Designed miniproteins, single chains, continued (2). Designs and how they scored, part 58

Each design is a single chain, and the fold is of that chain. pLDDT is the mean over its residues in the fold that is shown.

## One batch from the design tools (miniprotein)

Design m6111
Fold by ESMFold2-Fast:
Structure m6111 (fold): chain A 59 residues (1-59)
Amino acid sequence: MLRAETAKDAGEGLALMAEAVGRLAPESREESRRVGEEARRKGEEWEREIREEEEREKE
């Protein structure tokens, strides 16, 4: 099963990928930055959801 830490790491990984894309395609730099920030926020959201499911599993 996916762990909360993994979800957060995935978000950070996507953010790094977005930064790399922005560097290679200057015209998409702003869009890539936005995508990276969104990826981090989704990672945090997934972490919260997984932690809630872990609590539910104990019941």
Scores: mean pLDDT 71

Design m6112
Fold by ESMFold2-Fast:
Structure m6112 (fold): chain A 99 residues (1-99)
Amino acid sequence: SALVAEAEAILAAGLDRTSALFAEGAALIATGDRAEEGRALVAEGLATMRRAAEEAVALARRAGEEVGREMARRMADLLAAVEGAAAALRAGADGVAAA
């Protein structure tokens, strides 16, 4: 399905950007002096992934009910993992700021 292929492309692009933003955010947090800038990049990465997930689910639902349900389930699992990673990075920033 062209819609499923488009949804997969949106997810791949979103995940790549979120990964890059999380990596840059983590590096800034590790410096100690730029923890707030690092937190902003982590927040941008999480927002990017949430938007990509919403777009992918919408496209999958247009392809069919079963495909839409499977994409929604997959996105719930992915977003839980990404939110966990963002929380860990923010906890690292709070630890650096408290030191």
Scores: mean pLDDT 87

Design m6113
Fold by ESMFold2-Fast:
Structure m6113 (fold): chain A 70 residues (1-70)
Amino acid sequence: MEEALKEVLAKVREDPNMSPSEFLKYVTELMNKSDLETANGLARFAMRVMLEISKGKSLVQAVEIAIKEF
């Protein structure tokens, strides 16, 4: 889980203009390659990121906020 979150953070920082839909696609692809525990953690993480975006945060800000809870 911790390594998967580091990869997500690195990816979002590399492409800060990534759309929310592209982000969800990327996380879904990671979930499909992960064990069940990590996949469930990533799903909860993605939901938190989308919630922060709905509050007006950028994708990078939303990921940085959400990652503190995981």
Scores: mean pLDDT 82

Design m6114
Fold by ESMFold2-Fast:
Structure m6114 (fold): chain A 74 residues (1-74)
Amino acid sequence: MEELAKKAEEAARKAAEEEARKHGIDPSTVLVGVDPEDPRKVTVAVLTPVPEEVAKAIEEAARKAAEEVVDKYE
């Protein structure tokens, strides 16, 4: 499932970066990873201080994007 995990991670990263840009956050400070055994499990870390609301929005966007990719691929 390496290919599926890569697609999910790419989609999650893109969504997280896009959400970060909406809030004026440098997208390079956003780290996104997916579990290769379960690509729906997304971990997001923001290296710059952000409000909890913004952090949740970035994480939510990443998770939804990963889920969408997994659903389309399966």
Scores: mean pLDDT 79

Design m6115
Fold by ESMFold2-Fast:
Structure m6115 (fold): chain A 46 residues (1-46)
Amino acid sequence: SLEEELEKIAKERGYISTPDEIAELNIKLYGTEEQKKKFEELKKKR
């Protein structure tokens, strides 16, 4: 999925530059349904 690819890219290329994206990906993949909704909202605000 896009979330998995983004996490891999962040870790391999510039995870220190986009650490918040890694955190949100973890919420999206392993979080609750409420946390997944918040992730989508945060993506739009970024």
Scores: mean pLDDT 60

Design m6116
Fold by ESMFold2-Fast:
Structure m6116 (fold): chain A 75 residues (1-75)
Amino acid sequence: SEKEEIKERAKALLALLGLLDEETEKQIDSVPDEKIEELKKLVDEIERALAAEDPAAARQAGERLVEFLKKFPAP
């Protein structure tokens, strides 16, 4: 599903940026359906920065994604 694909992309991008740990992965899995569009926008921001070959902007966008994910604590 698109929801599962977006969550998988989020995990892959955060892993690439060195920002993925077990807690963050569980937080991604805990993102509710109503927040998937916001998650997608944050994921797209990281992908755009990487496509522009701007590693600093990509890391900053990744850190914003991590901050967003803290709103959805792991069980």
Scores: mean pLDDT 84

Design m6117
Fold by ESMFold2-Fast:
Structure m6117 (fold): chain A 65 residues (1-65)
Amino acid sequence: ARLVAVVGDKTKEGAEKGGERVKKEQGADEVILLVGATSEEGRALAERLEAETGALVGLAAGTGS
């Protein structure tokens, strides 16, 4: 089992901590967090990844440009 996190600096530590906690409690093999994917396209991708992999996928707003 491996934890996969794609997180920006601002939410990185919180996402890592939350992801590991959920992985232990729920028994999920992987947790994926998408940073900056607040658009409809990003949400669709997150839902698809969750359905395909069975991993937990979250969306987080990163620092904008």
Scores: mean pLDDT 53

Design m6118
Fold by ESMFold2-Fast:
Structure m6118 (fold): chain A 86 residues (1-86)
Amino acid sequence: LALEGAQLGLEGGLEAAKNAKTPEAAALGTGGAISGIGGVIDAELDPSAGSSAESAGLAAQIGGEAAGSKKGIELGRRGQALGRAA
């Protein structure tokens, strides 16, 4: 759950950064991707570390909204849900 949520946060953040039309949106998407990497590392060390996955998913959702990326938003929401379930 935590690992899957963090991976979705990473994918959503990358998708948001890829679709960004402004430097600010690109920064938010990149932040989501970095948070996702941290969440993956945390989940590898502690499979129940859902808070990092939830944070990564939230960052990906915010980045996706700023970039207008429906896929980034959806991946971020799913990452948050899996993080909360962990």
Scores: mean pLDDT 76

Design m6119
Fold by ESMFold2-Fast:
Structure m6119 (fold): chain A 55 residues (1-55)
Amino acid sequence: MVDEELIEEGRRLVEEGRRLIEEGDAKKDIQMINRGIGIVLRGIGLLFEAESKEE
């Protein structure tokens, strides 16, 4: 069963992380880029979790 709430949350986190990476790159802030990457990975994890329930 697909968890629509997990999909929406995962997509939101990926978008938020991408935004942080772009801002960090513009500011030359490596820590902000790393934080953004972590948020993207967390979002991908939620999307994977939602898909695993569709099996």
Scores: mean pLDDT 78

Design m6120
Fold by ESMFold2-Fast:
Structure m6120 (fold): chain A 68 residues (1-68)
Amino acid sequence: SEFDKLMEEIRELGEEYIRKLEELGASEEEIQKVREGLEKGIQTLEALQDVELARLVKDYLEQLIKEL
């Protein structure tokens, strides 16, 4: 489904974002908080099954990565 594809892309972007933060020297505490926030967000999106919200989250993660 389109939702499943978006969720896969969001998971991949979340992993990329964390990886880049680690490379930039973000603290272990900061990385852990970001991981927990991403995991919670993904879990919430899976519960809601909202395609439009998933697209917004994907777009936002892409922007965050580009601004690093």
Scores: mean pLDDT 88

Design m6121
Fold by ESMFold2-Fast:
Formats: C-alpha cells, sequence, structure tokens
Structure m6121 (fold): chain A 85 residues (1-85)
C-alpha cells in the first residue's frame, strides 16, 4: 500500500466530514505489521492502528471506551468510522 497516498485520501475524506473543524493526522509511526497515527479534531483525538496481518483498521477515541474496527482499508470508510465515534 502507498502510505502517503492513503494518508492524503484519508485527510481529504476527513475534511469533507469535518468541514468547519480543524482536522490533522499526526504521529505517523511504522509498526512491524502495520502503522499507527493520531487523528485530531477540535474536540477529540482518535488513535488509529492499521493492521496489515488482519487487514483491519482499529480506531479508538482517546479518553473514552468508544472504539470501532473497520474491515477495510478504504479511506472513506475509515473517515466515516472516525466521524461516527
Amino acid sequence: MDLEKFLAELEAALRKLFPDQPVTIEDVELEPNGFSFTVRTADAEYEVFYDFESKKVMIAKAGTDDYKVVDSFDPEEIAKAIAEL
């Protein structure tokens, strides 16, 4: 997967879902089996882990018990999951 292309497409999708909010993707880290990053909005932070082995994306809303698992690497589906948390 092209990580740079994926992150750019995810950022574009997030900006459409949060048009009047500051949205950033921060702290991109390469892991042995994937990569992790933080999505920050005006009122929340989301820890995202992209797992190459399971082919799933795990999203946790910081400071809460709210999480989602997306069975897809589609940036639009991931952005929607973040917006629904």
Scores: mean pLDDT 79

Design m6122
Fold by ESMFold2-Fast:
Structure m6122 (fold): chain A 91 residues (1-91)
Amino acid sequence: MMEEAERLAREALELLARAAEAAAAGDLEKARELGREAAELAARAAALVAEKEGLDPEEAAERARRQVEGLVEKGLANPEAFLAALEAVRA
């Protein structure tokens, strides 16, 4: 379960990195599509972690999806900030 959550989280970060690259290149539509896929993977990872920790998985999934969607929207307005935020998570 945790191993799957870690895999989903890594895939979400990989999609976010591609979204940031697309945004920096000016391909905002591709960045939004990749960001949406990342939000769904992050939501699934958060739900699995919440279940293990005895928290509400639906609440955790909604929070993760909202956070990733917010990050993508802010990233589309400022691609440099988007790249910096992802580098901070990877460090």
Scores: mean pLDDT 79

Design m6123
Fold by ESMFold2-Fast:
Structure m6123 (fold): chain A 57 residues (1-57)
Amino acid sequence: SAAERERLKAELIRVARELAQARREGAPQSKIDELREKMEELAKELGFPVYIQDVPA
């Protein structure tokens, strides 16, 4: 539904911001990996390509 897609988009933006912040703050690799996995799952739900390369912060 449209409401579900909007929720997923909002969550994707939030996770992307957390990932960028974690990289800037030098968070542990495990935390960065966790955020990357969440972003990939949300991207799949929205029909976007899966990211396998490092994303600049």
Scores: mean pLDDT 75

Design m6124
Fold by ESMFold2-Fast:
Structure m6124 (fold): chain A 84 residues (1-84)
Amino acid sequence: MKEILEYYKKLIEELLEKTKEELKEAAKKGDEKEARLILGIGEGLLRIIYGVAKIVAPEIAEEVRKIVEEAIEELRELYKELFG
């Protein structure tokens, strides 16, 4: 159980960090259109991770949901800082 939750946490963290780096690179170029695409893909993939957890590991799905929602909010806040 703990190992499965740690796997999801790591997967979410890796996706979050990758998406943050891609958003920062888009900001350096002034490419808000590309940044919106990056944000949309990142949010979509995070939601897919939660969807998989609901099917494969329902007993930890609520914890995964909270981590995913927090990650999505972090991406949205970063986007606002870079382009707001």
Scores: mean pLDDT 87

Design m6125
Fold by ESMFold2-Fast:
Structure m6125 (fold): chain A 57 residues (1-57)
Amino acid sequence: SMAEKLKKELEEARKRLEEQIEKNYVSDAFRDSIRFSLMTPEEREKYLKELEEKAKK
C-alpha cells in the first residue's frame, strides 16, 4: 500500500536525521523528542511501552 511505502521513506529520512543529531551531541531529551515526532503510530506505541517498562525498574 502507499502507507507502507511512506513508512519506509520516513524511516530512511529518520535514520539520516538521527545520525546528524548524534554527531552534534544534542541532548538526549531533544533527540528523543525529534525521534518521537518522526515515528509511525505503531513505533510511538512501542516507544511509550518501553518507557513504562523502564519506569518499573
Scores: mean pLDDT 71

Design m6126
Fold by ESMFold2-Fast:
Structure m6126 (fold): chain A 75 residues (1-75)
Amino acid sequence: SNAERARRLIAEALLEGKAPEERQKEIEELLEKEEEVRKELEELDKKLEEEADEIIKEGVDIKELAERLAKEILE
């Protein structure tokens, strides 16, 4: 549940165009409490950030890619 919530928070921050700091604060709180979730978040955040940069430049569907990426990492 925490891993899925963290994934959703990252995706929401990315897709809504809001400052990531607002969502990242909740993510940071989860990371402080759940060290295991941190590993998943680091991988997810890294891949999402790399993919987001590419898809913004290439015009790929951010929402679809974020969901697919989260599923790959969190499974």
Scores: mean pLDDT 60

Design m6127
Fold by ESMFold2-Fast:
Structure m6127 (fold): chain A 70 residues (1-70)
Amino acid sequence: HMDPAARQAVIDYLDAVADFWDEVIAEINRAKAEGLSDEEIRRLAQEVRDRMEPVLKERIAATKAAYEAA
């Protein structure tokens, strides 16, 4: 099992990722409130997804490796 300090570091890291997702959702909601069309909102959402996918993939792989090593 992970050391308490290492466990807290992983939690903090995941919290940062969750905060990033919340910011993305807030941006989409803001665009919707500003009267952007559904098509424009979908385009923005897809752009964000494309930008986040490699980062999330890398972070998931790193977390899995750490978990399997423990």
Scores: mean pLDDT 70

Design m6128
Fold by ESMFold2-Fast:
Structure m6128 (fold): chain A 120 residues (1-120)
Amino acid sequence: MTRAEGLLAAGKAEEAVELLEKELAAGAEPTAVVYDALGKAYFELGKYEEAVEAYEKALELDPEYVEALINLAKAYLELGKYEEAIKYAKKALELAEKRNNLLLIGEAELVLKKAEEKLK
């Protein structure tokens, strides 16, 4: 477990943000995983716009990062941007189905159904 993952598990999302921002500032090559973790930390703090920006940076580095697509869709759902949530949840679902990843399929389907129910 990384130190940032440990902080998130302990409910210390603010400290996780500070640690991850420090890692990015230190000139370590940014990875999709680091930006996804930063997005998760912002999401736990209720900073959904900042979470979206971090997840979008993760997807710039790895456009097929299914977990980041699911997390981006969740952040859009919290922002009331239901059409965007549907768009990214569908993309995540398609990729998860191609990989036969049942957990990611289930997560993507859940976000998709929640967003679709909000548009009814």
Scores: mean pLDDT 85

Design m6129
Fold by ESMFold2-Fast:
Structure m6129 (fold): chain A 68 residues (1-68)
Amino acid sequence: SAAEALEKIKAELNKDPRIKAELVGDGTLVITTTLSVEELIGLALRLMGDYPDLEVKVSGNTITLTAK
């Protein structure tokens, strides 16, 4: 399910000290990073490829994943 995917993504990404992933409300994961713009875009593209059933939005140093 999308909720299980978000929990797994949160656990995996929080292993990197440059990344803080936090569940907000129902079905949304907010990922705040200290990554460069290139690294942030690379992460967003990987997430889009790995999780096609999630909406991926990038704003500043933040990636937001929302269940479709």
Scores: mean pLDDT 84

Design m6130
Fold by ESMFold2-Fast:
Structure m6130 (fold): chain A 97 residues (1-97)
Amino acid sequence: SLPEPDIEALEEARRYAEMALEAAQKGDVDTAIENLRKAADAAHRAGLYGFAILAVVSIVEAKRLIEQGKVDEANKLLVETAQRLIEGVRAEIERLR
């Protein structure tokens, strides 16, 4: 059996992912990246390694897109990644009930 996930870390991951989504929807890319990083750290502590890796990879790609002047593409990637984290974390919380 896999180790039981830390429910507090799951709730943290969800909150930070929701904050990242709100920031990205407002075009605040820096705040979105900061909160997505915090969501990744919380997901890692919760044992959701796949979602933590997804968030980190998406942050790296978003930064590259910004350096290329593709801010709208970076913002879209951050929105999609935050949504996937929210859905995945919610599914894991529901699985534990």
Scores: mean pLDDT 86

Design m6131
Fold by ESMFold2-Fast:
Structure m6131 (fold): chain A 67 residues (1-67)
Amino acid sequence: SEREKALAELTSIPGVGPETAERLVEAGFTTVEKLRAATIGDLVKVPGIDREKAVEILKGLGEAYAA
């Protein structure tokens, strides 16, 4: 399923656990590409994600997918 695929992809990001991945998917961030296009301001609009968590997510994306 798309949801299962999205959760597997997002949990591969350092700093993104299953709970955070669920919140991101519910908010429409279903792919790494969508997260890479997101700003801190976009991520803090997701319920349960504060600025510190948003920075952690984007840092993890940079570590895993910087090229």
Scores: mean pLDDT 78

Design m6132
Fold by ESMFold2-Fast:
Order: C-alpha cells, then sequence, then structure tokens
Structure m6132 (fold): chain A 75 residues (1-75)
C-alpha cells in the first residue's frame, strides 16, 4: 500500500539523519512527499518537502534544497 511505503520512507529518512547522512535523509523525505501527493494528502506532502529541503541544506546541496522548497510552496 502506498501509505505504508511512504511511512517506510520517513523511517529511513529519520535513520539516515541520525547517522548524519543528510543527503540520503533528504532523498527519502522527498520520496515520501511524492507518495503522499499520490495519496492526495497535500498538507503531509508539503511538510515532507520542507523536511527534505532542510536536510539538503544540512548536506550543503543548496540547489536541491531550493527545488524541494519550491515543491512545498506549490502545494
Amino acid sequence: MLKKTAENQIELAEKYAELGNFEKAARHYENAGQLYLKLGEKDKAKELFIKAAEMYERAGNQEKAEEARKKAEEL
């Protein structure tokens, strides 16, 4: 089920963030956001894209951080 897959992506993102791998954490939050968009849960998707942007900033990837913020702002 898409919701369980999205929840698994959030758990992976949290684990990578705990390990200090902010780039992987960001990608998993972004994947979860896309899955919540498919579920029609725009508010949750927006929250996840914001978290992805924060993780990309911590990774030093400003370009992907800006892309993730733009996705959140368009929701």
Scores: mean pLDDT 86

Design m6133
Fold by ESMFold2-Fast:
Structure m6133 (fold): chain A 62 residues (1-62)
Amino acid sequence: MPISEREVNRALMDAAIGIFKATHELSEEEIEELRRIGEEGVEAGDPLGAIRRMEELVKEAE
């Protein structure tokens, strides 16, 4: 059962998006942008940078 860093990062991105959706009122377009940021973070191997970019998006959305 191989667990890759990519799989862990994907799970972290999914969890972060879920938390942002639960704690903030986001449009479908904003949620889609969070998914794009998460995908970029997984591909770059930079989950913390992706979460930071998600926080900036959510801060603008209120």
Scores: mean pLDDT 77

Design m6134
Fold by ESMFold2-Fast:
Structure m6134 (fold): chain A 69 residues (1-69)
Amino acid sequence: MAAEREEEKKKKLEEIRELAKKAVETQDPKDIEKFVKAVKEALEEYKDDKETVKEIEEIAKEFVKEMDK
């Protein structure tokens, strides 16, 4: 149960990271919007999972840092 859930979470985190990288690379409003939406959805879904929330927050911080340049 936990291991299967962890694989699902890792896959979602990788998807969010891929969306972040694409949004930074293209700077397309559509790609940025997809990334932001994915982050919001994941934060709401994993609200009670502090470790997953922390990882999502780290991805968002890196995205903001790259976009702030």
Scores: mean pLDDT 78

Design m6135
Fold by ESMFold2-Fast:
Structure m6135 (fold): chain A 56 residues (1-56)
Amino acid sequence: VEEEVIKLAKELVEKGLDPITAVNEAARQVREKYGDELTPVELVKAANAALKALEA
């Protein structure tokens, strides 16, 4: 899950989105894909990991 959010966020940043917007959009897409299988805690953790990866 974290890897997928990071990957999507990087792709969105390359497309021209702001890092914060990209992470939020990537997290939204991953939540839509996994739905009930994702807890809010797992999603927040994945989003934070993606934000750190983008900001280095």
Scores: mean pLDDT 77

Design m6136
Fold by ESMFold2-Fast:
Structure m6136 (fold): chain A 68 residues (1-68)
Amino acid sequence: GLEEEKKKIKDFLINELGASEEEAEKVIKLLEEGRGDAAGAFLATVLNASPEQMAKFSELHKKYLEAK
């Protein structure tokens, strides 16, 4: 469900990208606001996500949108 997909995104951000809880919550809020491009920019610039990590985030974001 939607909460499971949000948890997967948070777990990815914290465990794979080293995001804080506050940074992970900011990304989730951007996704809830339909600002996927802004969320992606945050991962690339603030969290220093690699191209492979960005691809994984895109997959997780797609699953989140499908669950919404």
Scores: mean pLDDT 86

Design m6137
Fold by ESMFold2-Fast:
Structure m6137 (fold): chain A 87 residues (1-87)
Amino acid sequence: SAEQVVELALEAARLAEERGDTVLARQLRAIAEQVEILAKNGDDAAVAQLEPLVQETLERLRAGDLEGARRAVNEAAELAAKASKAL
């Protein structure tokens, strides 16, 4: 669900800040806001595509892989931006 993706993104943002990556944390909070907008507009397909990327970001942050987390979040941000422009 969109609520789960938002929760995952916010948890990932918290971990990114704890790891010292404030840029990554801001990107993850922006993704959470975009997921809420996409869900309100009924874009279930975009939300479903974002879920595995946000989950991967969280798992990489838990593993201490900041570079892997940044790659995953950049893909999520590009996807969310494209979906938002299509609305």
Scores: mean pLDDT 84

Design m6138
Fold by ESMFold2-Fast:
Structure m6138 (fold): chain A 87 residues (1-87)
Amino acid sequence: MLEEFTREGLAADPRAGGEGYSLVVKSEDPAEGIEELIEKYKEDLTEETLERGEELRRKALAGEISREEARRGAGGIAGLAAVNGAK
């Protein structure tokens, strides 16, 4: 679930998750914001998190999720990347 994914990332690193959320909020196109986050953090993302991030981006492009849902998912991506990068 997108909400659970976001909670997991924010719980892992709330500061980095907040940055990811903010980046997508400022983006005119939430799909582009998510793509930028994936590219920025791809070295620190697990294969599973990358797959979830790409699915979120595809759903945003298709208009299947709201801007708010895209922002929450971006927070999850950034938070999980920060924790993985610290290891």
Scores: mean pLDDT 66

Design m6139
Fold by ESMFold2-Fast:
Structure m6139 (fold): chain A 98 residues (1-98)
Amino acid sequence: MTPEEQEQKLSELVDRIAEAVKNKASEEEIKKLIRELFSLIKDEKKLSDEAIDYAIKLIPPLAEKLKKLIEENQAPISLDEVYRRAVMAAIREALERL
């Protein structure tokens, strides 16, 4: 893949994970999407079930924290954007800790 194609696929997977979390999809489906995203990054040391489980556990509390901050600051951000940012933050934290 070209770097541009990889960036586009990463963005698409983040959007799909955000939609799955928003729609309360199964943990197995969300885990599969996160695994696909980690595979694209090709960091084999971070491609562990522990990292994936950790990322999944971070998404709901980060989404709730972001919703509260947006409501308190009255920022014109959609729920889709809240979940997208929560997913990105959870993945980043999981990858940085390992």
Scores: mean pLDDT 71

Design m6140
Fold by ESMFold2-Fast:
Structure m6140 (fold): chain A 70 residues (1-70)
Amino acid sequence: DRFREDVRRFLEKARERGIPEEILRLLEQAVEAYLAGDRESAERYGQQVLSLLTPEDRRILLEAEEEVLG
């Protein structure tokens, strides 16, 4: 699945750029819940990510997205 491969590459780039493993694991769980149709779990994991992200982490994630998907 192209979408799963793109997500994997995005998370790999974010890890390389220093995003904490706790945040990366929550993002992976959110994506898997979303793909499984479990919207409640996906929303919960997404909210946990937002509560842990610093402004610097957000910048790193946006840069990783641009490199993989832009």
Scores: mean pLDDT 82

Design m6141
Fold by ESMFold2-Fast:
Structure m6141 (fold): chain A 100 residues (1-100)
Amino acid sequence: GLSEKELEVEVLEALGRMAVALARHSETDEEVAAYAEVAVKVAEKLKELGAEEKAVELMLEAARAAAEAGALEAALRVAERGVELFPDSEELRRLLEELR
């Protein structure tokens, strides 16, 4: 069975995926930025719980969703925060360079 920590990780992953989907389909840059920020906060909590790979994946998806929605400043902020939180992530560093 799932531990309390494993259940919390699953709930946070679902919340993060929902925030990414909402960012991708938002009509304004302000809405995209708001949902991307929710995904960032979820990723920070996943990192605290030791789910680092899931947190990195969520940060990558959030930045890409913001970029796809045309909110390039929001995408850059997510990628920059991702590199700060996960300095050893090659995927986040590469995404940041691609968005510049």
Scores: mean pLDDT 87

Design m6142
Fold by ESMFold2-Fast:
Structure m6142 (fold): chain A 59 residues (1-59)
Amino acid sequence: SRKEGEEHVKKGEEAEKKGNYEEAIKHYQLAVQHYDEAGDFEKQREAARKLGEVRKKKE
């Protein structure tokens, strides 16, 4: 659902703030899935962008 997508984005941001990039990646992946299921493709693209950015920080 859209609300679950929003919750996972927030948890991903919290994980990033703590330097826990692996946890941030997991939460952003879940956000992408929830937004896709909700048909919110704009929010899905935003979550996918955040996922790409945090993956680069982990590498």
Scores: mean pLDDT 83

Design m6143
Fold by ESMFold2-Fast:
Structure m6143 (fold): chain A 65 residues (1-65)
Amino acid sequence: SAANVAALESLPPAVAAALLLHEARKLKNPPQELIDRLEALVRAPDRAELLALHEELVRLSQEEA
């Protein structure tokens, strides 16, 4: 399941990125571009990119449901 947005925004960016990466790997067919961007975000955290990738992950998760 996708992480709660409020909880995600309250986490340190690197921790939030690692959580999103973990959730993305639970998708049936995670896009490699999404995985690569999340791995980059764990190494170099960015708040705006974190929110954008969270929205993309939620969208993909809903499309698989």
Scores: mean pLDDT 76

Design m6144
Fold by ESMFold2-Fast:
Structure m6144 (fold): chain A 56 residues (1-56)
Amino acid sequence: GPPVAAATVEEAIEGLKKQDYELADGTKYSDLTVEELKALIDRMAAGGRAGAAALA
């Protein structure tokens, strides 16, 4: 079956684009560039400590 979390940045980017999610700053994920989404995902993956904090 599919992994619990996206293994690749590209898969995560596609997931975020389909999900109409809004950042705390009011910017939607679909409005971000691929490079900005990649940096965001990379930072979250490196953190891995508090996903709730990143979501809030």
Scores: mean pLDDT 59

Design m6145
Fold by ESMFold2-Fast:
Structure m6145 (fold): chain A 70 residues (1-70)
Amino acid sequence: VEEAIKLLTRASADALEKGNYAAAMAYHNAVQAAKRGDYETAIRYAELALSFDPDNEDVKKALELLKEAK
């Protein structure tokens, strides 16, 4: 879970640097959900973020980790 949060936090920062605000916001919401233990909501936001940022390998790895934590 800590690794997933770290990966999503980095993805959010990277999306902001690239001007992808929709992905950045979705990553941020996924991080907040994961921090409160709401892995189902975290997965939904991470999947939404992937729709805006489809080739982000860090997010794909974070999704695997979140699904294992359920």
Scores: mean pLDDT 80

Design m6146
Fold by ESMFold2-Fast:
Structure m6146 (fold): chain A 71 residues (1-71)
Amino acid sequence: GKEEARKTLNRLIGLEIRLIGLEYEIELLEKKLKENPSEELEKRLEKLKKEVEELKKEIKELEEKLKKLLG
């Protein structure tokens, strides 16, 4: 019902906010790496990019669930 759709939407919003935050951190790290190359920062950037791909997958799954709950 509507309550399950609302809970799914609230979770989706939370993940989208986190995704925006991670993408912003990635942009800042890429700028830092261009100015001062660092193996530690490169490894951190790679880890964050993997987290972004995992979050995008979770968001897509929740969007499909929300679509089914609203259809």
Scores: mean pLDDT 85

Design m6147
Fold by ESMFold2-Fast:
Structure m6147 (fold): chain A 60 residues (1-60)
Amino acid sequence: MKGLYVAKKDVPETGPWMLGLKKGEKVEVLEVVDEHWVRAKSLETGKEGYVEKGVLEKAE
């Protein structure tokens, strides 16, 4: 799952380690943490955090 992805929907920032996203926001997946979670960086905000795999779609 490493590479460029796009958020499928708005994701609220629920904690200081979590990555909040808006629908259509581009992120780089830096690391796969487990079957449900990745560590990613928003290309729009520069923030890093954890986000659920199910809200991400691979960018072309």
Scores: mean pLDDT 78

